# Designed miniproteins, single chains, part 64

Each design is a single chain, and the fold is of that chain. pLDDT is the mean over its residues in the fold that is shown.

## One batch from the design tools (miniprotein)

Design m2210
Fold by ESMFold2-Fast:
Structure m2210 (fold): chain A 79 residues (1-79)
Amino acid sequence: MSPEEVERLLQEGLRSLGEAGNALNSGDYKKAIEHAERSIRLFEELREADPSRGALTDTLIDNAKRIKKEAEKKLKEKE
């Protein structure tokens, strides 16, 4: 994978993670889940493409999973 593609995965993953956090904070729990899932997929792809950033990408995946879990919990409590 090219260095440009690795950087693209990181930037898109971080953008999706930010959108997931913003959606969670605004009460749009379904969108928070969707953005968090996209972020997880992008960071998992980044982990495979650049194992040297494993600790960083694992932390980012864990953060995205935490946002997804909180959004799912709040969505369940709202219904």
Scores: mean pLDDT 84

Design m2211
Fold by ESMFold2-Fast:
Structure m2211 (fold): chain A 89 residues (1-89)
Amino acid sequence: SPLLENVERMEELAGQIPDEEVRQRILELLEELKRYIKEKDYDKALEVLAEMSKLIQEAQAKLPEKDPVLLELDTEVGVIELALAALKL
């Protein structure tokens, strides 16, 4: 599944997050996202992506310099959101 391949790429990116608490929370959200994609529950998958985007933005706001890994993760969230919206049509 192209969507699951995108989530696996996000898991690799999340492993690079320096903040342990943020890293663990993003990894937990990615496991939920994978589950809902496999179940074809795209509404719940979109809810998880929205929560992940909020957490990334909150984490970025607390940093003295923007984290490029968090920026790349937020970009991947947008890509999956567009793909899931297309699948719901």
Scores: mean pLDDT 85

Design m2212
Fold by ESMFold2-Fast:
Structure m2212 (fold): chain A 57 residues (1-57)
Amino acid sequence: METLEIVVEAPTAAEALEAAARAAREVEKQYGGQVIDTRVRTAADGTVVVTVTVALP
């Protein structure tokens, strides 16, 4: 169907990944989607940004 992108920012990779996983699980629960991609990057200010792409049914 469509994809939904979840963006989470945190000061550490561990915190960002945990928050992103939690948010992705809520999206999967609400919409029945499946995580198909996870990307991690560090912004210029040191903030860790995790982007999770969920495929919706």
Scores: mean pLDDT 81

Design m2213
Fold by ESMFold2-Fast:
Structure m2213 (fold): chain A 66 residues (1-66)
Amino acid sequence: VVLTAGQRAILQKAVLAVKPSLAEDPAALEKLIQQLAELADKDGDGHLSPEELETLLKNIQKLLAP
């Protein structure tokens, strides 16, 4: 999945709000962002729509919280 710079920044901020320790490991952070984007891309078309991004953000705490 290909993310725009804006989409990547939004996801990074949201992930770091839930798991701030990932700021110490940029590679793990990037890997998690890509995994979340692929999960949100239900059609497998290789891009993330604004609606898919909003749905992901709404569920990000639930996906990442223990």
Scores: mean pLDDT 74

Design m2214
Fold by ESMFold2-Fast:
Structure m2214 (fold): chain A 86 residues (1-86)
Amino acid sequence: MPTPEQLREAGRKALEAAKIASVSSDDEANKAIEELRRFLSSLGDPLLLKQLVGLVETTKNTKSSFVIGFNLNALQGYVDYPDAYL
């Protein structure tokens, strides 16, 4: 089970990957997603990995500024309120 600090770090890394995915090339976005997957795999929480990677992949694939903003805000929640996800 991740600690609150590990959840905050996971959220921070996912938020960074999502920001890269929203503005960068597909190759850079895919590299950021793979780095995020490796980090999240080390935490031993498959559901957390699926949720955070899913938000980043949705951000990569969308053309909607609304969806990008919503996903970035959701990831910021892990950074600001990690205890809500325990």
Scores: mean pLDDT 81

Design m2215
Fold by ESMFold2-Fast:
Structure m2215 (fold): chain A 65 residues (1-65)
Amino acid sequence: MKATKDEITLAIAGAIASGRTIDLGEGVKVQGEPGSTQVTVTINGEKKVLSGKEAAELAHKAVGE
């Protein structure tokens, strides 16, 4: 199942708040760093450190393509 943009946004917010890794499916994972406004997005094993808004757009594109 494809993750919706709302699911991705909630996952990123949760990752930032908790510092946990959240799996969105389609090879996309999001991990927040406690005390940081940035998140690590992993897409098919490739890691990128982005702001929450940039991470949401990238993750949405990755699960929507």
Scores: mean pLDDT 72

Design m2216
Fold by ESMFold2-Fast:
Structure m2216 (fold): chain A 94 residues (1-94)
Amino acid sequence: SVPAGPEDVVRRLLEEIGAEISPERIAELIRLLREAYQAARAGDMQAAIDAWAEAARLFPKEAKEKLIEEVEKILDDPEAALLLEKLKEILEEE
């Protein structure tokens, strides 16, 4: 299958939760996910995790669980485990 890009991830998650996010917030989410993908491709695991975590905070609660599922699909390495722990911590925050 074709690998999911950052724009595809954001689009799919937003479609499942509905249109309650502003265009400015959508643009910020895409920017952060692009940073995460670029950092991961460059081998900067910490920058990738930090960018994904910041993007996760901008998603509504309904999308955060689906974001975890998408991370599992697109990060096929040990960095995914660290990111999943970070995302779980964010889900526990109010």
Scores: mean pLDDT 65

Design m2217
Fold by ESMFold2-Fast:
Structure m2217 (fold): chain A 74 residues (1-74)
Amino acid sequence: MMSQEEINALMREKTAEILAAVRAGDEARAAAIIEETRQELLAGGVPEDEAELYARIMEHEVRLIRAGRLALPA
């Protein structure tokens, strides 16, 4: 199973990618990155309910970016 440190690193990396995609107007790419992240978590042995929670966090971050309320994490 992925460690919490590995999960945090993956989430940070993928969140930066989806924020860049959303800012570029590529909503399909943003959605694909969220699904890719969910699949990577599942492949790493993260339980389905936990992987779903992380995907929902990413979807929330996308909504905040679209609202102009979240900066790109670097």
Scores: mean pLDDT 77

Design m2218
Fold by ESMFold2-Fast:
Structure m2218 (fold): chain A 67 residues (1-67)
Amino acid sequence: EPSPLEREARRALALVHRNLVDGSLTDEQLAEILGLDVETVKRVRDALEAGRPDEAYEIIRKALEEK
């Protein structure tokens, strides 16, 4: 089974991905909800927009591990 960290990273990725579709949250609001830096959220969004979800996942995972 995925670790709690991996589950949280996947949940965070799903939230950022959904926000790319509806645009309802700012990067600042996503950072607050996810407990990440705004710069980290922007990097995740950029990776997803570039069609690199694996890169986006690794960015989130590393940021969560550093907490």
Scores: mean pLDDT 79

Design m2219
Fold by ESMFold2-Fast:
Structure m2219 (fold): chain A 84 residues (1-84)
Amino acid sequence: EEDLKKFKYLSKEEAERFVEIAGGNENLLKAMPGIERLVKEGKLTVEEAFEILREVQKDLEAGKIKPEEAGKYVVTRAIKKAKE
Protein backbone atom coordinates (compact mmCIF):
# COMPACT_ATOMS: atom_id res chain seq x y z
CA GLU A 1 0.00 0.00 0.00
CA GLU A 2 1.44 3.40 -1.05
CA ASP A 3 0.60 5.10 2.27
CA LEU A 4 2.44 2.41 4.28
CA LYS A 5 5.46 2.63 1.94
CA LYS A 6 5.45 6.42 2.32
CA PHE A 7 5.59 6.39 6.17
CA LYS A 8 7.46 3.13 6.92
CA TYR A 9 10.71 4.79 8.11
CA LEU A 10 9.13 6.92 10.84
CA SER A 11 8.03 5.36 14.12
CA LYS A 12 4.64 6.39 15.55
CA GLU A 13 6.47 8.59 18.07
CA GLU A 14 8.57 10.29 15.35
CA ALA A 15 5.47 10.90 13.20
CA GLU A 16 3.73 12.44 16.24
CA ARG A 17 6.76 14.71 16.82
CA PHE A 18 6.53 15.95 13.20
CA VAL A 19 2.83 16.77 13.71
CA GLU A 20 3.59 18.55 17.01
CA ILE A 21 6.45 20.65 15.55
CA ALA A 22 4.23 21.59 12.57
CA GLY A 23 1.86 23.15 15.13
CA GLY A 24 -1.28 22.46 13.10
CA ASN A 25 0.08 24.24 10.01
CA GLU A 26 -1.64 22.30 7.19
CA ASN A 27 0.99 23.31 4.61
CA LEU A 28 3.80 21.93 6.81
CA LEU A 29 1.80 18.74 7.43
CA LYS A 30 1.25 18.27 3.66
CA ALA A 31 5.04 18.53 3.19
CA MET A 32 5.80 15.68 5.65
CA PRO A 33 5.49 12.89 3.01
CA GLY A 34 8.29 14.49 0.95
CA ILE A 35 10.58 14.74 3.99
CA GLU A 36 9.71 11.16 5.04
CA ARG A 37 10.79 9.91 1.58
CA LEU A 38 14.22 11.61 1.92
CA VAL A 39 14.69 10.02 5.36
CA LYS A 40 13.55 6.62 3.99
CA GLU A 41 16.06 6.88 1.11
CA GLY A 42 18.89 7.57 3.61
CA LYS A 43 19.53 11.04 2.13
CA LEU A 44 18.47 12.81 5.34
CA THR A 45 18.49 11.67 8.98
CA VAL A 46 15.33 11.92 11.09
CA GLU A 47 17.16 14.38 13.38
CA GLU A 48 18.15 16.57 10.40
CA ALA A 49 14.49 16.52 9.32
CA PHE A 50 13.36 17.64 12.81
CA GLU A 51 16.00 20.41 12.82
CA ILE A 52 14.83 21.75 9.43
CA LEU A 53 11.19 21.64 10.58
CA ARG A 54 12.04 23.52 13.80
CA GLU A 55 13.99 26.18 11.86
CA VAL A 56 11.07 26.66 9.43
CA GLN A 57 8.67 26.94 12.40
CA LYS A 58 10.93 29.66 13.91
CA ASP A 59 10.96 31.54 10.58
CA LEU A 60 7.15 31.32 10.51
CA GLU A 61 6.87 32.66 14.09
CA ALA A 62 9.30 35.49 13.22
CA GLY A 63 7.22 36.41 10.13
CA LYS A 64 10.13 35.70 7.74
CA ILE A 65 7.97 33.36 5.64
CA LYS A 66 4.21 33.24 5.06
CA PRO A 67 2.21 30.23 6.41
CA GLU A 68 1.17 29.32 2.83
CA GLU A 69 4.85 29.08 1.79
CA ALA A 70 5.95 26.93 4.74
CA GLY A 71 5.36 23.55 3.08
CA LYS A 72 7.33 24.40 -0.07
CA TYR A 73 10.07 26.07 2.01
CA VAL A 74 10.60 23.06 4.32
CA VAL A 75 10.71 20.61 1.37
CA THR A 76 13.18 22.87 -0.50
CA ARG A 77 15.49 23.04 2.54
CA ALA A 78 15.25 19.27 3.11
CA ILE A 79 16.11 18.51 -0.55
CA LYS A 80 19.06 20.96 -0.44
CA LYS A 81 20.38 19.33 2.77
CA ALA A 82 19.96 15.84 1.26
CA LYS A 83 22.04 16.85 -1.81
CA GLU A 84 24.83 18.46 0.25
Scores: mean pLDDT 71

Design m2220
Fold by ESMFold2-Fast:
Structure m2220 (fold): chain A 82 residues (1-82)
Amino acid sequence: GSSFELTLYSNGEELGTIILSGEGADHAGELFDKLLSQPVGSTLDYTFLGTTLTLKVLSAAPDSVLVEDMDTGVKFKLTKVG
């Protein structure tokens, strides 16, 4: 299965990177595929464990996508590493 890295950004600064494996990588993969299917600048609603996130696609590459959480302004980059 694929592994993913989740990198968090706030106020233009990198806060850290989390390595996602197992079930976390499976959920990240589903979100990654949905985000890559969206045009840059579009918004996607994603529901996980009863919480709905409103995510804006800021940029996309073959192995990574950068999004913004519209409720918090926090940005994160999801990168496929395996």
Scores: mean pLDDT 80

Design m2221
Fold by ESMFold2-Fast:
Structure m2221 (fold): chain A 100 residues (1-100)
Amino acid sequence: MDIPELSEEEFEEILEQMLENFRKELARLVEEYKDDPELLRRRALLLFGIALQEAKELASRVKGFSEEEQLEKVREFARRLEEIAREHGIELPEAVVPPP
């Protein structure tokens, strides 16, 4: 269904669901590719990039967010994804979203 706009609350709920999904998918990748750390890292980077792109698109659909607020929300989400990746021994290169 077309959601013409998202509230900030709806956006935050979707981000929490995305974080939970990222954590579960990353755990599966770690188990599946434990014998291939290079492929594991590449798969994790792809998963990270997809999640960031989805978060950026969702932020653009929140009518109350300025472009600066959209960027800040994506940066916060990226930091949370990096924390989850580090819990699984994967360090993501932070060069995608500049610091504030």
Scores: mean pLDDT 77

Design m2222
Fold by ESMFold2-Fast:
Formats: structure tokens, sequence, C-alpha cells
Structure m2222 (fold): chain A 71 residues (1-71)
């Protein structure tokens, strides 16, 4: 819940788009939040912001963001 809330707050400031989500995920990772927790929070944020209606696509986007942040 806390990871999801923090991610949502960052995306609201940076933009509810891919660059904003990448920035938010990177900041959480740099704070030491676990990759799996960031991924789960990203899926919830994508659903709540209505970015896409397809659950599989939301999971793929979340996976791609986490993979990008790890490098």
Amino acid sequence: DEVYRELLEITEKEGSNLPGLLTAAKRLYEKGVDEEQIKEALIRVLEDLGITSDEKTRQEIADGIVDAVLK
C-alpha cells in the first residue's frame, strides 16, 4: 500500500505517462524498494489511472519499466 501510494504521488507530479512511470519506479528503486513490490505497485497504478484496459498489457508495461530501471 505505501509503495503504491508513493508511486501514484510521483506519477501525478511527473506525468501519468511512460516517462513519468519510469522516473517514479527509478526513484523507488534508488530508495531500496524491492523490484517485485515496484512491479506490483506499477500494475495497480496503471489500472487505477486507466492507462490500458488489458491486464496482460499492464503486466508487460510494468515488467518493461522494472527491467529498464535495473540498468
Scores: mean pLDDT 74

Design m2223
Fold by ESMFold2-Fast:
Structure m2223 (fold): chain A 84 residues (1-84)
Amino acid sequence: ELEELKEKLKEALKNKDFLEVSRVYSEIVKLLGDKEEAKKIVLEIGKELNREELAKKVIKLEEEIDESLKAMKEAIEKLIKEKE
């Protein structure tokens, strides 16, 4: 339910709870299947609450974490590759 996630996001942003903002952002991404739309929603709500800078920081950190996890997964797959 998108509206429920938006309300949780507003509360997390008001409380400056980075972990909760991150969790709710991830749930919105999963619900929509579109990172760009989720990013727009998070930034719009952040702007509304005068927390746009915090919203941008969380999104940037999540993107950096996603890239790091992808790199780790590729490294692990490379190490696990069976020798022919």
Scores: mean pLDDT 76

Design m2224
Fold by ESMFold2-Fast:
Structure m2224 (fold): chain A 79 residues (1-79)
Amino acid sequence: MDIQLSPQQQAQLDEMEAILNQFAANYQAGKVSQEQLDEALALLGEAQRLLQAWVQGKLSEDELLAKMEEINARLKEIA
């Protein structure tokens, strides 16, 4: 198959990138608290671990999607 990521996986990654770009702009402007930065970094670490587990075949696509949706929802709350 020509596409490795599903449309749903791509949508979650695109949303995460958009949130992170806005967060980076706010951080450079001095508008992000240490608490917000620490929470965002923890959520990014979780997302990285989930993607790594999926690539290694240790996590299903459905489990990855569900957990990524939760992470993106949490990121939106703190961004």
Scores: mean pLDDT 76

Design m2225
Fold by ESMFold2-Fast:
Structure m2225 (fold): chain A 101 residues (1-101)
Amino acid sequence: AVATVRAEGASAFATAFAVMKAIDAGGDEVESVEITLEGKDGTRTGVARSAQEAVRAALEMGDGDRAVIRIHARNEEAARKAAEAVVEALGERPSEVEVEG
């Protein structure tokens, strides 16, 4: 199953924190998280399989105007739970959630 969260005004810190929360919430059921940051210098993409990898990937990519976070999980429930954690961590930023499978 895949959950996609799209958010506006994504700093590297906010994106890293949100992805860490997704991995924490989904636990072993989360297989990977793809991070795409759109900024003035173009689009950058990274992949994380742990909280540490998430922080490193987001900080390496830098700040963005928009983030797309795709959560690959073993089942739909884990994907939803992880996506909810991302939305909560992003706080008052505009976000959209879509779950597939």
Scores: mean pLDDT 75

Design m2226
Fold by ESMFold2-Fast:
Structure m2226 (fold): chain A 82 residues (1-82)
Amino acid sequence: SATSRVYGFLLSSPEPVTVKEVSEELGLSPVTSREALEQLVEEKKVFRKQAPGGYYLYSAKDEEGRDEIDLGVEELKKVILG
């Protein structure tokens, strides 16, 4: 499906992407790309941020929350395992 293809592309992308980038890379219409991205945001698999130019950037990675979880696990290992 278009949503599955869009999600796979976002997982492989190191940086947030625009609707235009998704449509160009996957050969989808801008409407289909936007709908797939919005569905993924609703499913909480993708995060949407507004850029200074008023457009949206989409990312499959929540770096802020992920970093704190990963640090917490490593801190716990140091306390228990030495």
Scores: mean pLDDT 71

Design m2227
Fold by ESMFold2-Fast:
Structure m2227 (fold): chain A 98 residues (1-98)
Amino acid sequence: KKKEEEEKKKREELIEQVAGDIRRTFVNILLGIAKISKDDPEVIEVLEEAIENGDLQKAAERLRELGHDEFASILEQIAERAPETAEWLVERIEERKK
């Protein structure tokens, strides 16, 4: 039972790490798009802060306050779907390893 609990913790930690990497990657893509499109400097600042602190929900709330609802909605979707995508990727790799 202790060994099963340790393996479960390792799997959960891996999923959290992958989810964090997915969130950072997608926010970096959005930041790149915002810079190329020459969007408002405040959007760029909020996205840079989101990459630094990892708080996509706080960043989305700030963007909504500033009137950038589209960017806020995208960040909310990234935050919500990143754990699901991470779990799916980990399961796919585990299935192919067996």
Scores: mean pLDDT 78

Design m2228
Fold by ESMFold2-Fast:
Structure m2228 (fold): chain A 115 residues (1-115)
Amino acid sequence: MNTTTATITGNADGTINVSLTSAAGVAKVTAGTSFTVGADFTLASASGQNSGQFVYNATPSSGWANVTTDGSSGTDIHSDLFTVTSSSDATAGIGLTDSSVTLNVTATAVTATAT
């Protein structure tokens, strides 16, 4: 069973960095990522844009969770796939609070790239 844990760190410009690790071994992936937690996601134990953990919300009616990558409407994320990109310039100051979002990835080595 492969599980990927995502930790995030907030940047001063309202972007965040995402670090992914696989439970199947030493597979460290970091992504410069700008995203906003959508209604289908909640971020666990976060204050502001500080580091936290993602726990996938079990009640999305769409079957997918959306993340706003660059401050516009979000990237669809499947529960067994994680893609995010570009900690670059566009993001609307993110209010991360008491919530949780988890990612499950079947691959041992994970890359975080966004569409």
Scores: mean pLDDT 32

Design m2229
Fold by ESMFold2-Fast:
Structure m2229 (fold): chain A 67 residues (1-67)
Amino acid sequence: DEKRKKAQELLTKGELTEGAGEALGRMILEVGRISGEDLSEKAREAEERLREEGRRLREEGLELLEK
Protein backbone atom coordinates (compact mmCIF):
# COMPACT_ATOMS: atom_id res chain seq x y z
CA ASP A 1 0.00 0.00 0.00
CA GLU A 2 2.88 2.29 -0.95
CA LYS A 3 0.56 4.33 -3.17
CA ARG A 4 -1.72 5.28 -0.26
CA LYS A 5 1.27 6.28 1.89
CA LYS A 6 2.63 8.51 -0.88
CA ALA A 7 -0.81 10.08 -1.30
CA GLN A 8 -1.04 10.79 2.45
CA GLU A 9 2.46 12.32 2.42
CA LEU A 10 1.51 14.62 -0.48
CA LEU A 11 -1.76 15.65 1.22
CA THR A 12 0.11 16.39 4.46
CA LYS A 13 2.83 18.34 2.62
CA GLY A 14 0.14 20.30 0.79
CA GLU A 15 -1.59 21.26 4.04
CA LEU A 16 1.70 22.20 5.71
CA THR A 17 2.82 24.21 2.67
CA GLU A 18 -0.43 26.20 2.60
CA GLY A 19 -0.12 26.84 6.35
CA ALA A 20 3.52 27.83 5.90
CA GLY A 21 2.43 30.34 3.25
CA GLU A 22 0.13 32.09 5.73
CA ALA A 23 2.83 32.03 8.44
CA LEU A 24 5.49 33.33 6.03
CA GLY A 25 3.20 36.17 4.96
CA ARG A 26 2.74 37.19 8.59
CA MET A 27 6.49 36.96 9.24
CA ILE A 28 7.28 39.15 6.22
CA LEU A 29 4.75 41.75 7.44
CA GLU A 30 6.38 41.67 10.89
CA VAL A 31 9.86 42.11 9.37
CA GLY A 32 8.52 45.06 7.38
CA ARG A 33 7.07 46.60 10.55
CA ILE A 34 10.36 46.19 12.43
CA SER A 35 12.53 47.45 9.54
CA GLY A 36 10.17 50.31 8.62
CA GLU A 37 9.64 48.96 5.10
CA ASP A 38 6.30 48.24 3.40
CA LEU A 39 6.60 44.55 2.62
CA SER A 40 2.85 43.92 2.26
CA GLU A 41 3.10 43.12 -1.46
CA LYS A 42 5.99 40.69 -0.90
CA ALA A 43 4.03 39.07 1.93
CA ARG A 44 1.00 38.60 -0.34
CA GLU A 45 3.16 37.18 -3.16
CA ALA A 46 4.95 34.74 -0.84
CA GLU A 47 1.68 33.54 0.74
CA GLU A 48 0.01 33.13 -2.66
CA ARG A 49 2.95 31.19 -4.11
CA LEU A 50 3.03 28.72 -1.21
CA ARG A 51 -0.77 28.43 -1.18
CA GLU A 52 -0.69 27.53 -4.88
CA GLU A 53 2.14 25.01 -4.35
CA GLY A 54 0.27 23.42 -1.44
CA ARG A 55 -2.87 23.11 -3.55
CA ARG A 56 -0.81 21.43 -6.29
CA LEU A 57 0.60 18.88 -3.83
CA ARG A 58 -2.86 18.15 -2.45
CA GLU A 59 -4.26 17.61 -5.97
CA GLU A 60 -1.38 15.25 -6.79
CA GLY A 61 -2.10 13.25 -3.62
CA LEU A 62 -5.82 13.05 -4.42
CA GLU A 63 -5.05 11.91 -7.97
CA LEU A 64 -2.90 9.07 -6.64
CA LEU A 65 -5.83 7.88 -4.50
CA GLU A 66 -8.14 7.92 -7.54
CA LYS A 67 -5.74 6.06 -9.83
Scores: mean pLDDT 82

Design m2230
Fold by ESMFold2-Fast:
Structure m2230 (fold): chain A 87 residues (1-87)
Amino acid sequence: SSEERKKEAERTLKAIIAAAFLEGDVKETELRAASKLLGVSVEQVKEILEEIRKLPKDEQIAKLMELFGISKEEIEYGKKLRAETMA
């Protein structure tokens, strides 16, 4: 159904944004998308990013999983999609 496709698209977008945060190459469009997904301002997203960047890599992954409600596997999938889009 259209609702299932919409939920899958939202999870995919969360995965791509979480991967961008983890890789440290976050574009303005990704910051705005994160703002919309998390229901906070772009400035608050930037503050969240700076706090995550202070954490060890494994804790960064765990925090992103918590923030976006996605799995580690979904973040890895997001990394693959970002690599394909940039190629």
Scores: mean pLDDT 82

Design m2231
Fold by ESMFold2-Fast:
Structure m2231 (fold): chain A 87 residues (1-87)
Amino acid sequence: KSVTFEVKKSELLELLRENPEATVKEIILKAAEKAGVKLSDEEIANLVGFEFLNSGLGVRVSETAKEALERLERLVSEETLTIKVLY
């Protein structure tokens, strides 16, 4: 299964900066909720990954927010990111 949502790069980067010790999984799920996409606890437990469709950037579920922040700041020039959540 999958669900797709859009988030502003600036909003995603802010979430990552505010939560450097959190996992990317936690940050992406917060962004999804803000975009009106809600996953159940069971669907969250079954998450297999995330894809950034507009940037060609893959991000690991286990990656820390700090690691993702550094990479996203360098590699992503898009103002709006389309994220596909796989579960």
Scores: mean pLDDT 70

Design m2232
Fold by ESMFold2-Fast:
Structure m2232 (fold): chain A 64 residues (1-64)
Amino acid sequence: SDEDVAEFLKHLELQSVNVDEETRETLKAKYLPLVESGQKKVKDVLRDVDVELGILDLKRVLGV
């Protein structure tokens, strides 16, 4: 739904403090179609985004 898309986009915008634009665009390209099609609930998508960002942050800290 339009509300789910807006919630997803707002969540990515809030990440702009800690996450670069290129990473946010990559996540948008990957997850936006799932939200738009309704194949995955927005709450599940937000969780998946948070997990993926956590993995990227861990890799950055570990230098891998």
Scores: mean pLDDT 81

Design m2233
Fold by ESMFold2-Fast:
Structure m2233 (fold): chain A 72 residues (1-72)
Amino acid sequence: MLEELQRLAAEAVRRAGRELGLSEEVVEALARAALGEMSAEEAAKVAEEAGELEKALEAAARAQREVAEALA
């Protein structure tokens, strides 16, 4: 179910982003990208403009691992 997978990914990225101390703006951009409401490129630009690109990439990597573990 696509909607459930997108919600799981958005929750995972919000959790990882908060753990890494990302700003709410960047966390929301990553979550919107996971929900299909924003492109990954647009979300990366938001993180880069906030100076949080490296942490945002780590949050996305952690979220991807969490989603993979939840599905297997």
Scores: mean pLDDT 81

Design m2234
Fold by ESMFold2-Fast:
Structure m2234 (fold): chain A 70 residues (1-70)
Amino acid sequence: SNASTLVDPTAPSYTLTDSTDVERAAKVIREFVNLLPLPEERREALLERLLGRITGDPAKIAALRQHALA
């Protein structure tokens, strides 16, 4: 269960600003999610949620999501 009500989107340990760091973290997240025995729909939802934690930029989230689905 993911129970977290306090999130600081400006915290550097949470939100990455360097695109290479974001891509590296996204790769790890994709590999982790792909190891889970989840249907495609749930994998996509989890990926979007986790990618949102590593970057606050919706354009970057969209780009990383596209790579994860391909």
Scores: mean pLDDT 63

Design m2235
Fold by ESMFold2-Fast:
Structure m2235 (fold): chain A 72 residues (1-72)
Amino acid sequence: KTEFDKVYNEQYPIALASAKANLESGKIKKEQLEALAQNQRNAIPSLLDQGNYHQAAVRQAAADGIKEALAS
């Protein structure tokens, strides 16, 4: 879906950079980022059901960015 893909592609690199910076600085603990990623994922189905593709993409980008930062 065009809006979702556009927003996701814009937000993912920002979310990834933010998650990496937070881990490197110790501002946020790994466990807190894992919890945040899960909370982001949990919000997505209801946002998609509402047709809120913008916010669904933001949440997906945030969750994926955190997951990638933690996997590194």
Scores: mean pLDDT 83

Design m2236
Fold by ESMFold2-Fast:
Structure m2236 (fold): chain A 79 residues (1-79)
Amino acid sequence: TEARLAAIRDEMLALLDQARADIEAATTREQAEAIWRAFGAQLAALLQEMASLDLAGAEEIAAEIQPRVDALGAAVQAK
């Protein structure tokens, strides 16, 4: 449903914001890497659910958030 698609998108954006805050708060690279792995698993699950409902929309949002995902990965590497 449209409501479910909107909810998944909102959850993905909230997840990105939370992951950034958690990675910034991490004091070691190992801690940041653990946060990054958990984030990646959660994001993958949300994208898979969206793709099952709207494949084109899932591909579009994946492309839109990719720069933010890349920035989080870089932040982990900088720890």
Scores: mean pLDDT 87

Design m2237
Fold by ESMFold2-Fast:
Structure m2237 (fold): chain A 108 residues (1-108)
Amino acid sequence: SKALELAEKARKLLEEGTEENKKKALELLKEATLLELDEATKEVKERGLSEEEIERWRAEARAVGERFSPRTGELYLMAIDAIVTGDEKKKEEFAEALAEELVERYLK
């Protein structure tokens, strides 16, 4: 998929370890995340989830994420909000937050 190709390119840039390559990797990871969010939004709208189903999804995703870290729980909630609303600003905010988290984990 296009998203996986972008993620792989970002990984190779991070291996080279320069500040310029880190910035390029962040941009590629954001683009990959936005593509995945657009696909997920389309799927959710086609399925027509109820408000109760969405609230249960949020609660379950938060619980799963929090088992790894509080930050992971926050990211899972941001993802669901971006997907469910289809709001471009929320998608961009989540994509940036996820890209930054992935780059930080990769450099440690």
Scores: mean pLDDT 83

Design m2238
Fold by ESMFold2-Fast:
Structure m2238 (fold): chain A 77 residues (1-77)
Amino acid sequence: SELKERVKELAKKLGAEEAIEKIKELLKKAGVELPKLDEEELKKALEEIERLYETEKDPAVLEGLREAVAIALVQLE
């Protein structure tokens, strides 16, 4: 999936790998599964996140992008 590959690449660039594992573990302990992500909404979000990653260097913004990408990747599984 092109979308899944894009999310994986952003996760690597943002260092979201640990966040992904933490989210999975928390969901497992809570007995909750994230809903499947809508591909149309994901495409819009990815364009925005990719733009922000290239143009915005604020650490707080990058941290928020990291969390968003981690959640999206878990939803795409």
Scores: mean pLDDT 76

Design m2239
Fold by ESMFold2-Fast:
Structure m2239 (fold): chain A 80 residues (1-80)
Amino acid sequence: MPVVVDLTITTEPGKADDVEAQVRELLASDPGVLDFQLHRSGPTTLSLRVAAESEEAARRLAKQIGSLPGVTSVELRLSP
C-alpha cells in the first residue's frame, strides 16, 4: 500500500548541499518514489516528505540515504 513518510536527514557540517544533491538524484532514480518535497530546514538538517509505493520502498530509501557520504543520521516517521 502507498505510504507517506517524513524523513529528517542530519548531515556533517558543510555537507548539506552535497547531500541534498545526492538525495534528489536518489529520489529521481527510485521507481518506488511517487512524489516528494525536500527542503533545507537547518545548516546540517534536511526535511524530506515522500510518497512511496510501499513501506518497504520507504525503508529502502531511508537506508540508501543513511549510506550517503556526509549523512550522520536519518529519522523516519510514518504519516497516518
Scores: mean pLDDT 84

Design m2240
Fold by ESMFold2-Fast:
Structure m2240 (fold): chain A 95 residues (1-95)
Amino acid sequence: SLLDKLEEVLREARERLEKAKSDKEVKDITYDMLSRILDLMTQYNAPQDLQQKVQDVSFLFFDRYVTDPNVDVRELARETLRRLEEILEEARKQL
C-alpha cells in the first residue's frame, strides 16, 4: 500500500540520519526523503488531506532551512521526521 511505502521511506531516512556526520548530509537526507514521499503521493494519487499535511510539513522544513541562518538542521530534520511519522500513524488509524 501507499502507507507501507511511505513508512519504508521514513524508516530508511531515520537510519540514514543516525549515521549522518554533517549538517549537509542531514539536509540532503531530509530533502531526499521529502522528494521520495512527494513522488510516491503523486504516483498513487494520495488523498487530498494527506497530501496537504505532508506539503505543510515539507514547506515548514524548506522555509526554516532557507530563511533562518541559525537553524539547527539536525533538530529541524528530527522534527520533520517526527511530524511525518505522526501523520502516517493517524492516516493508518483512519483506514
Scores: mean pLDDT 84

Design m2241
Fold by ESMFold2-Fast:
Structure m2241 (fold): chain A 75 residues (1-75)
Amino acid sequence: SIYDISDEVVRETLYRMLRGSAISSSLKPPKSVEGLSPEEAKEVLLNGKRDPSIPKEEQVKLGEEAVKYLEELEK
């Protein structure tokens, strides 16, 4: 299901992105949500579905990029 973007996970993700000055020069869907629709990407972030082959710290970054990708789509 599609959820509101204002969530604890989204808020934490945005703060991490701001802290790292992680401004992507190009908007691309991260690997963890590659080939997914925006609503499916939200489910991956909210329900914790993840690719087990991806390290935890890299999954955090992929989640951050997924949130940014969804926000750009929701603009």
Scores: mean pLDDT 50

Design m2242
Fold by ESMFold2-Fast:
Structure m2242 (fold): chain A 60 residues (1-60)
Amino acid sequence: AKELAEKAAELARQGDSAGAAELLREAGMTVGEELAKNAEKAARSGPAGGLAAAHDLAKL
């Protein structure tokens, strides 16, 4: 999960919200479906949301 979350954070920093959302959903699925959905929604709200969600998932 951490490696996917770190890659998602990089995509979010580059402004790739769609790519970040896809990787965050995949990373979240290793922890739980609800977490995956929340991370995907955060990433789709914009790069800042994606970066925050990626950092949270990387800590798990």
Scores: mean pLDDT 72

Design m2243
Fold by ESMFold2-Fast:
Structure m2243 (fold): chain A 64 residues (1-64)
Amino acid sequence: DDYKKALQAQLKIIAEMYRKKGEFEKAKEAEAALDDEEKGLEMINWFMENNTAEETNKLYEELK
């Protein structure tokens, strides 16, 4: 399911960002949301509203 794979990829990026900030509890929530599509969407929407495209791109570059 391409949709689920895309959702999981974004949640993994969010979890990585939280770990870098020292927000381990938030990182665990993002990882738990891999199995909860509704919660995953909520977390992704919150991240997109509260972070710039530049911050998202920087994290993506670091994962390469």
Scores: mean pLDDT 69

Design m2244
Fold by ESMFold2-Fast:
Structure m2244 (fold): chain A 142 residues (1-142)
Amino acid sequence: MTYTVVLLGLNGSGKTTILSYIKEGKVSYADARDRPSEVETEVDGVRVRIIDAGGLNPDEPYEVQLALMRSIVEAHAGPDTVVVFVLGKTSEPIPQEVRDTMRRLAEELDIPLVEVDPLTGEGIEEMLREAIRLAEERLAAA
């Protein structure tokens, strides 16, 4: 089975870098692309398709951010699909108020919030394993 993981995050949060890191760890000359919006990989023998669904502007009102995230979650609704809210480590620390807003958005939409380092890959495999676990639990409950 192939699971789909949809990445949500702030504009500039490193989602494109996450996809590039995943792609580089699976380097095939035939699949070489600059700044991918979508990649395929394998975690613990499970095939995973990862999509960058675009970013949020943290300066927008909470209800605007919530409405945009909700529309993306609904557009990607499916038993084999998991939407993950990604907090990427950047060159500058993300303010606590922004982190608190992201946590609240993730809780309200019932999607996982995961902190990763896009440049080192820290947290990326754990994020993918958690997404697979959630998809498997949804399929088992159906």
Scores: mean pLDDT 72

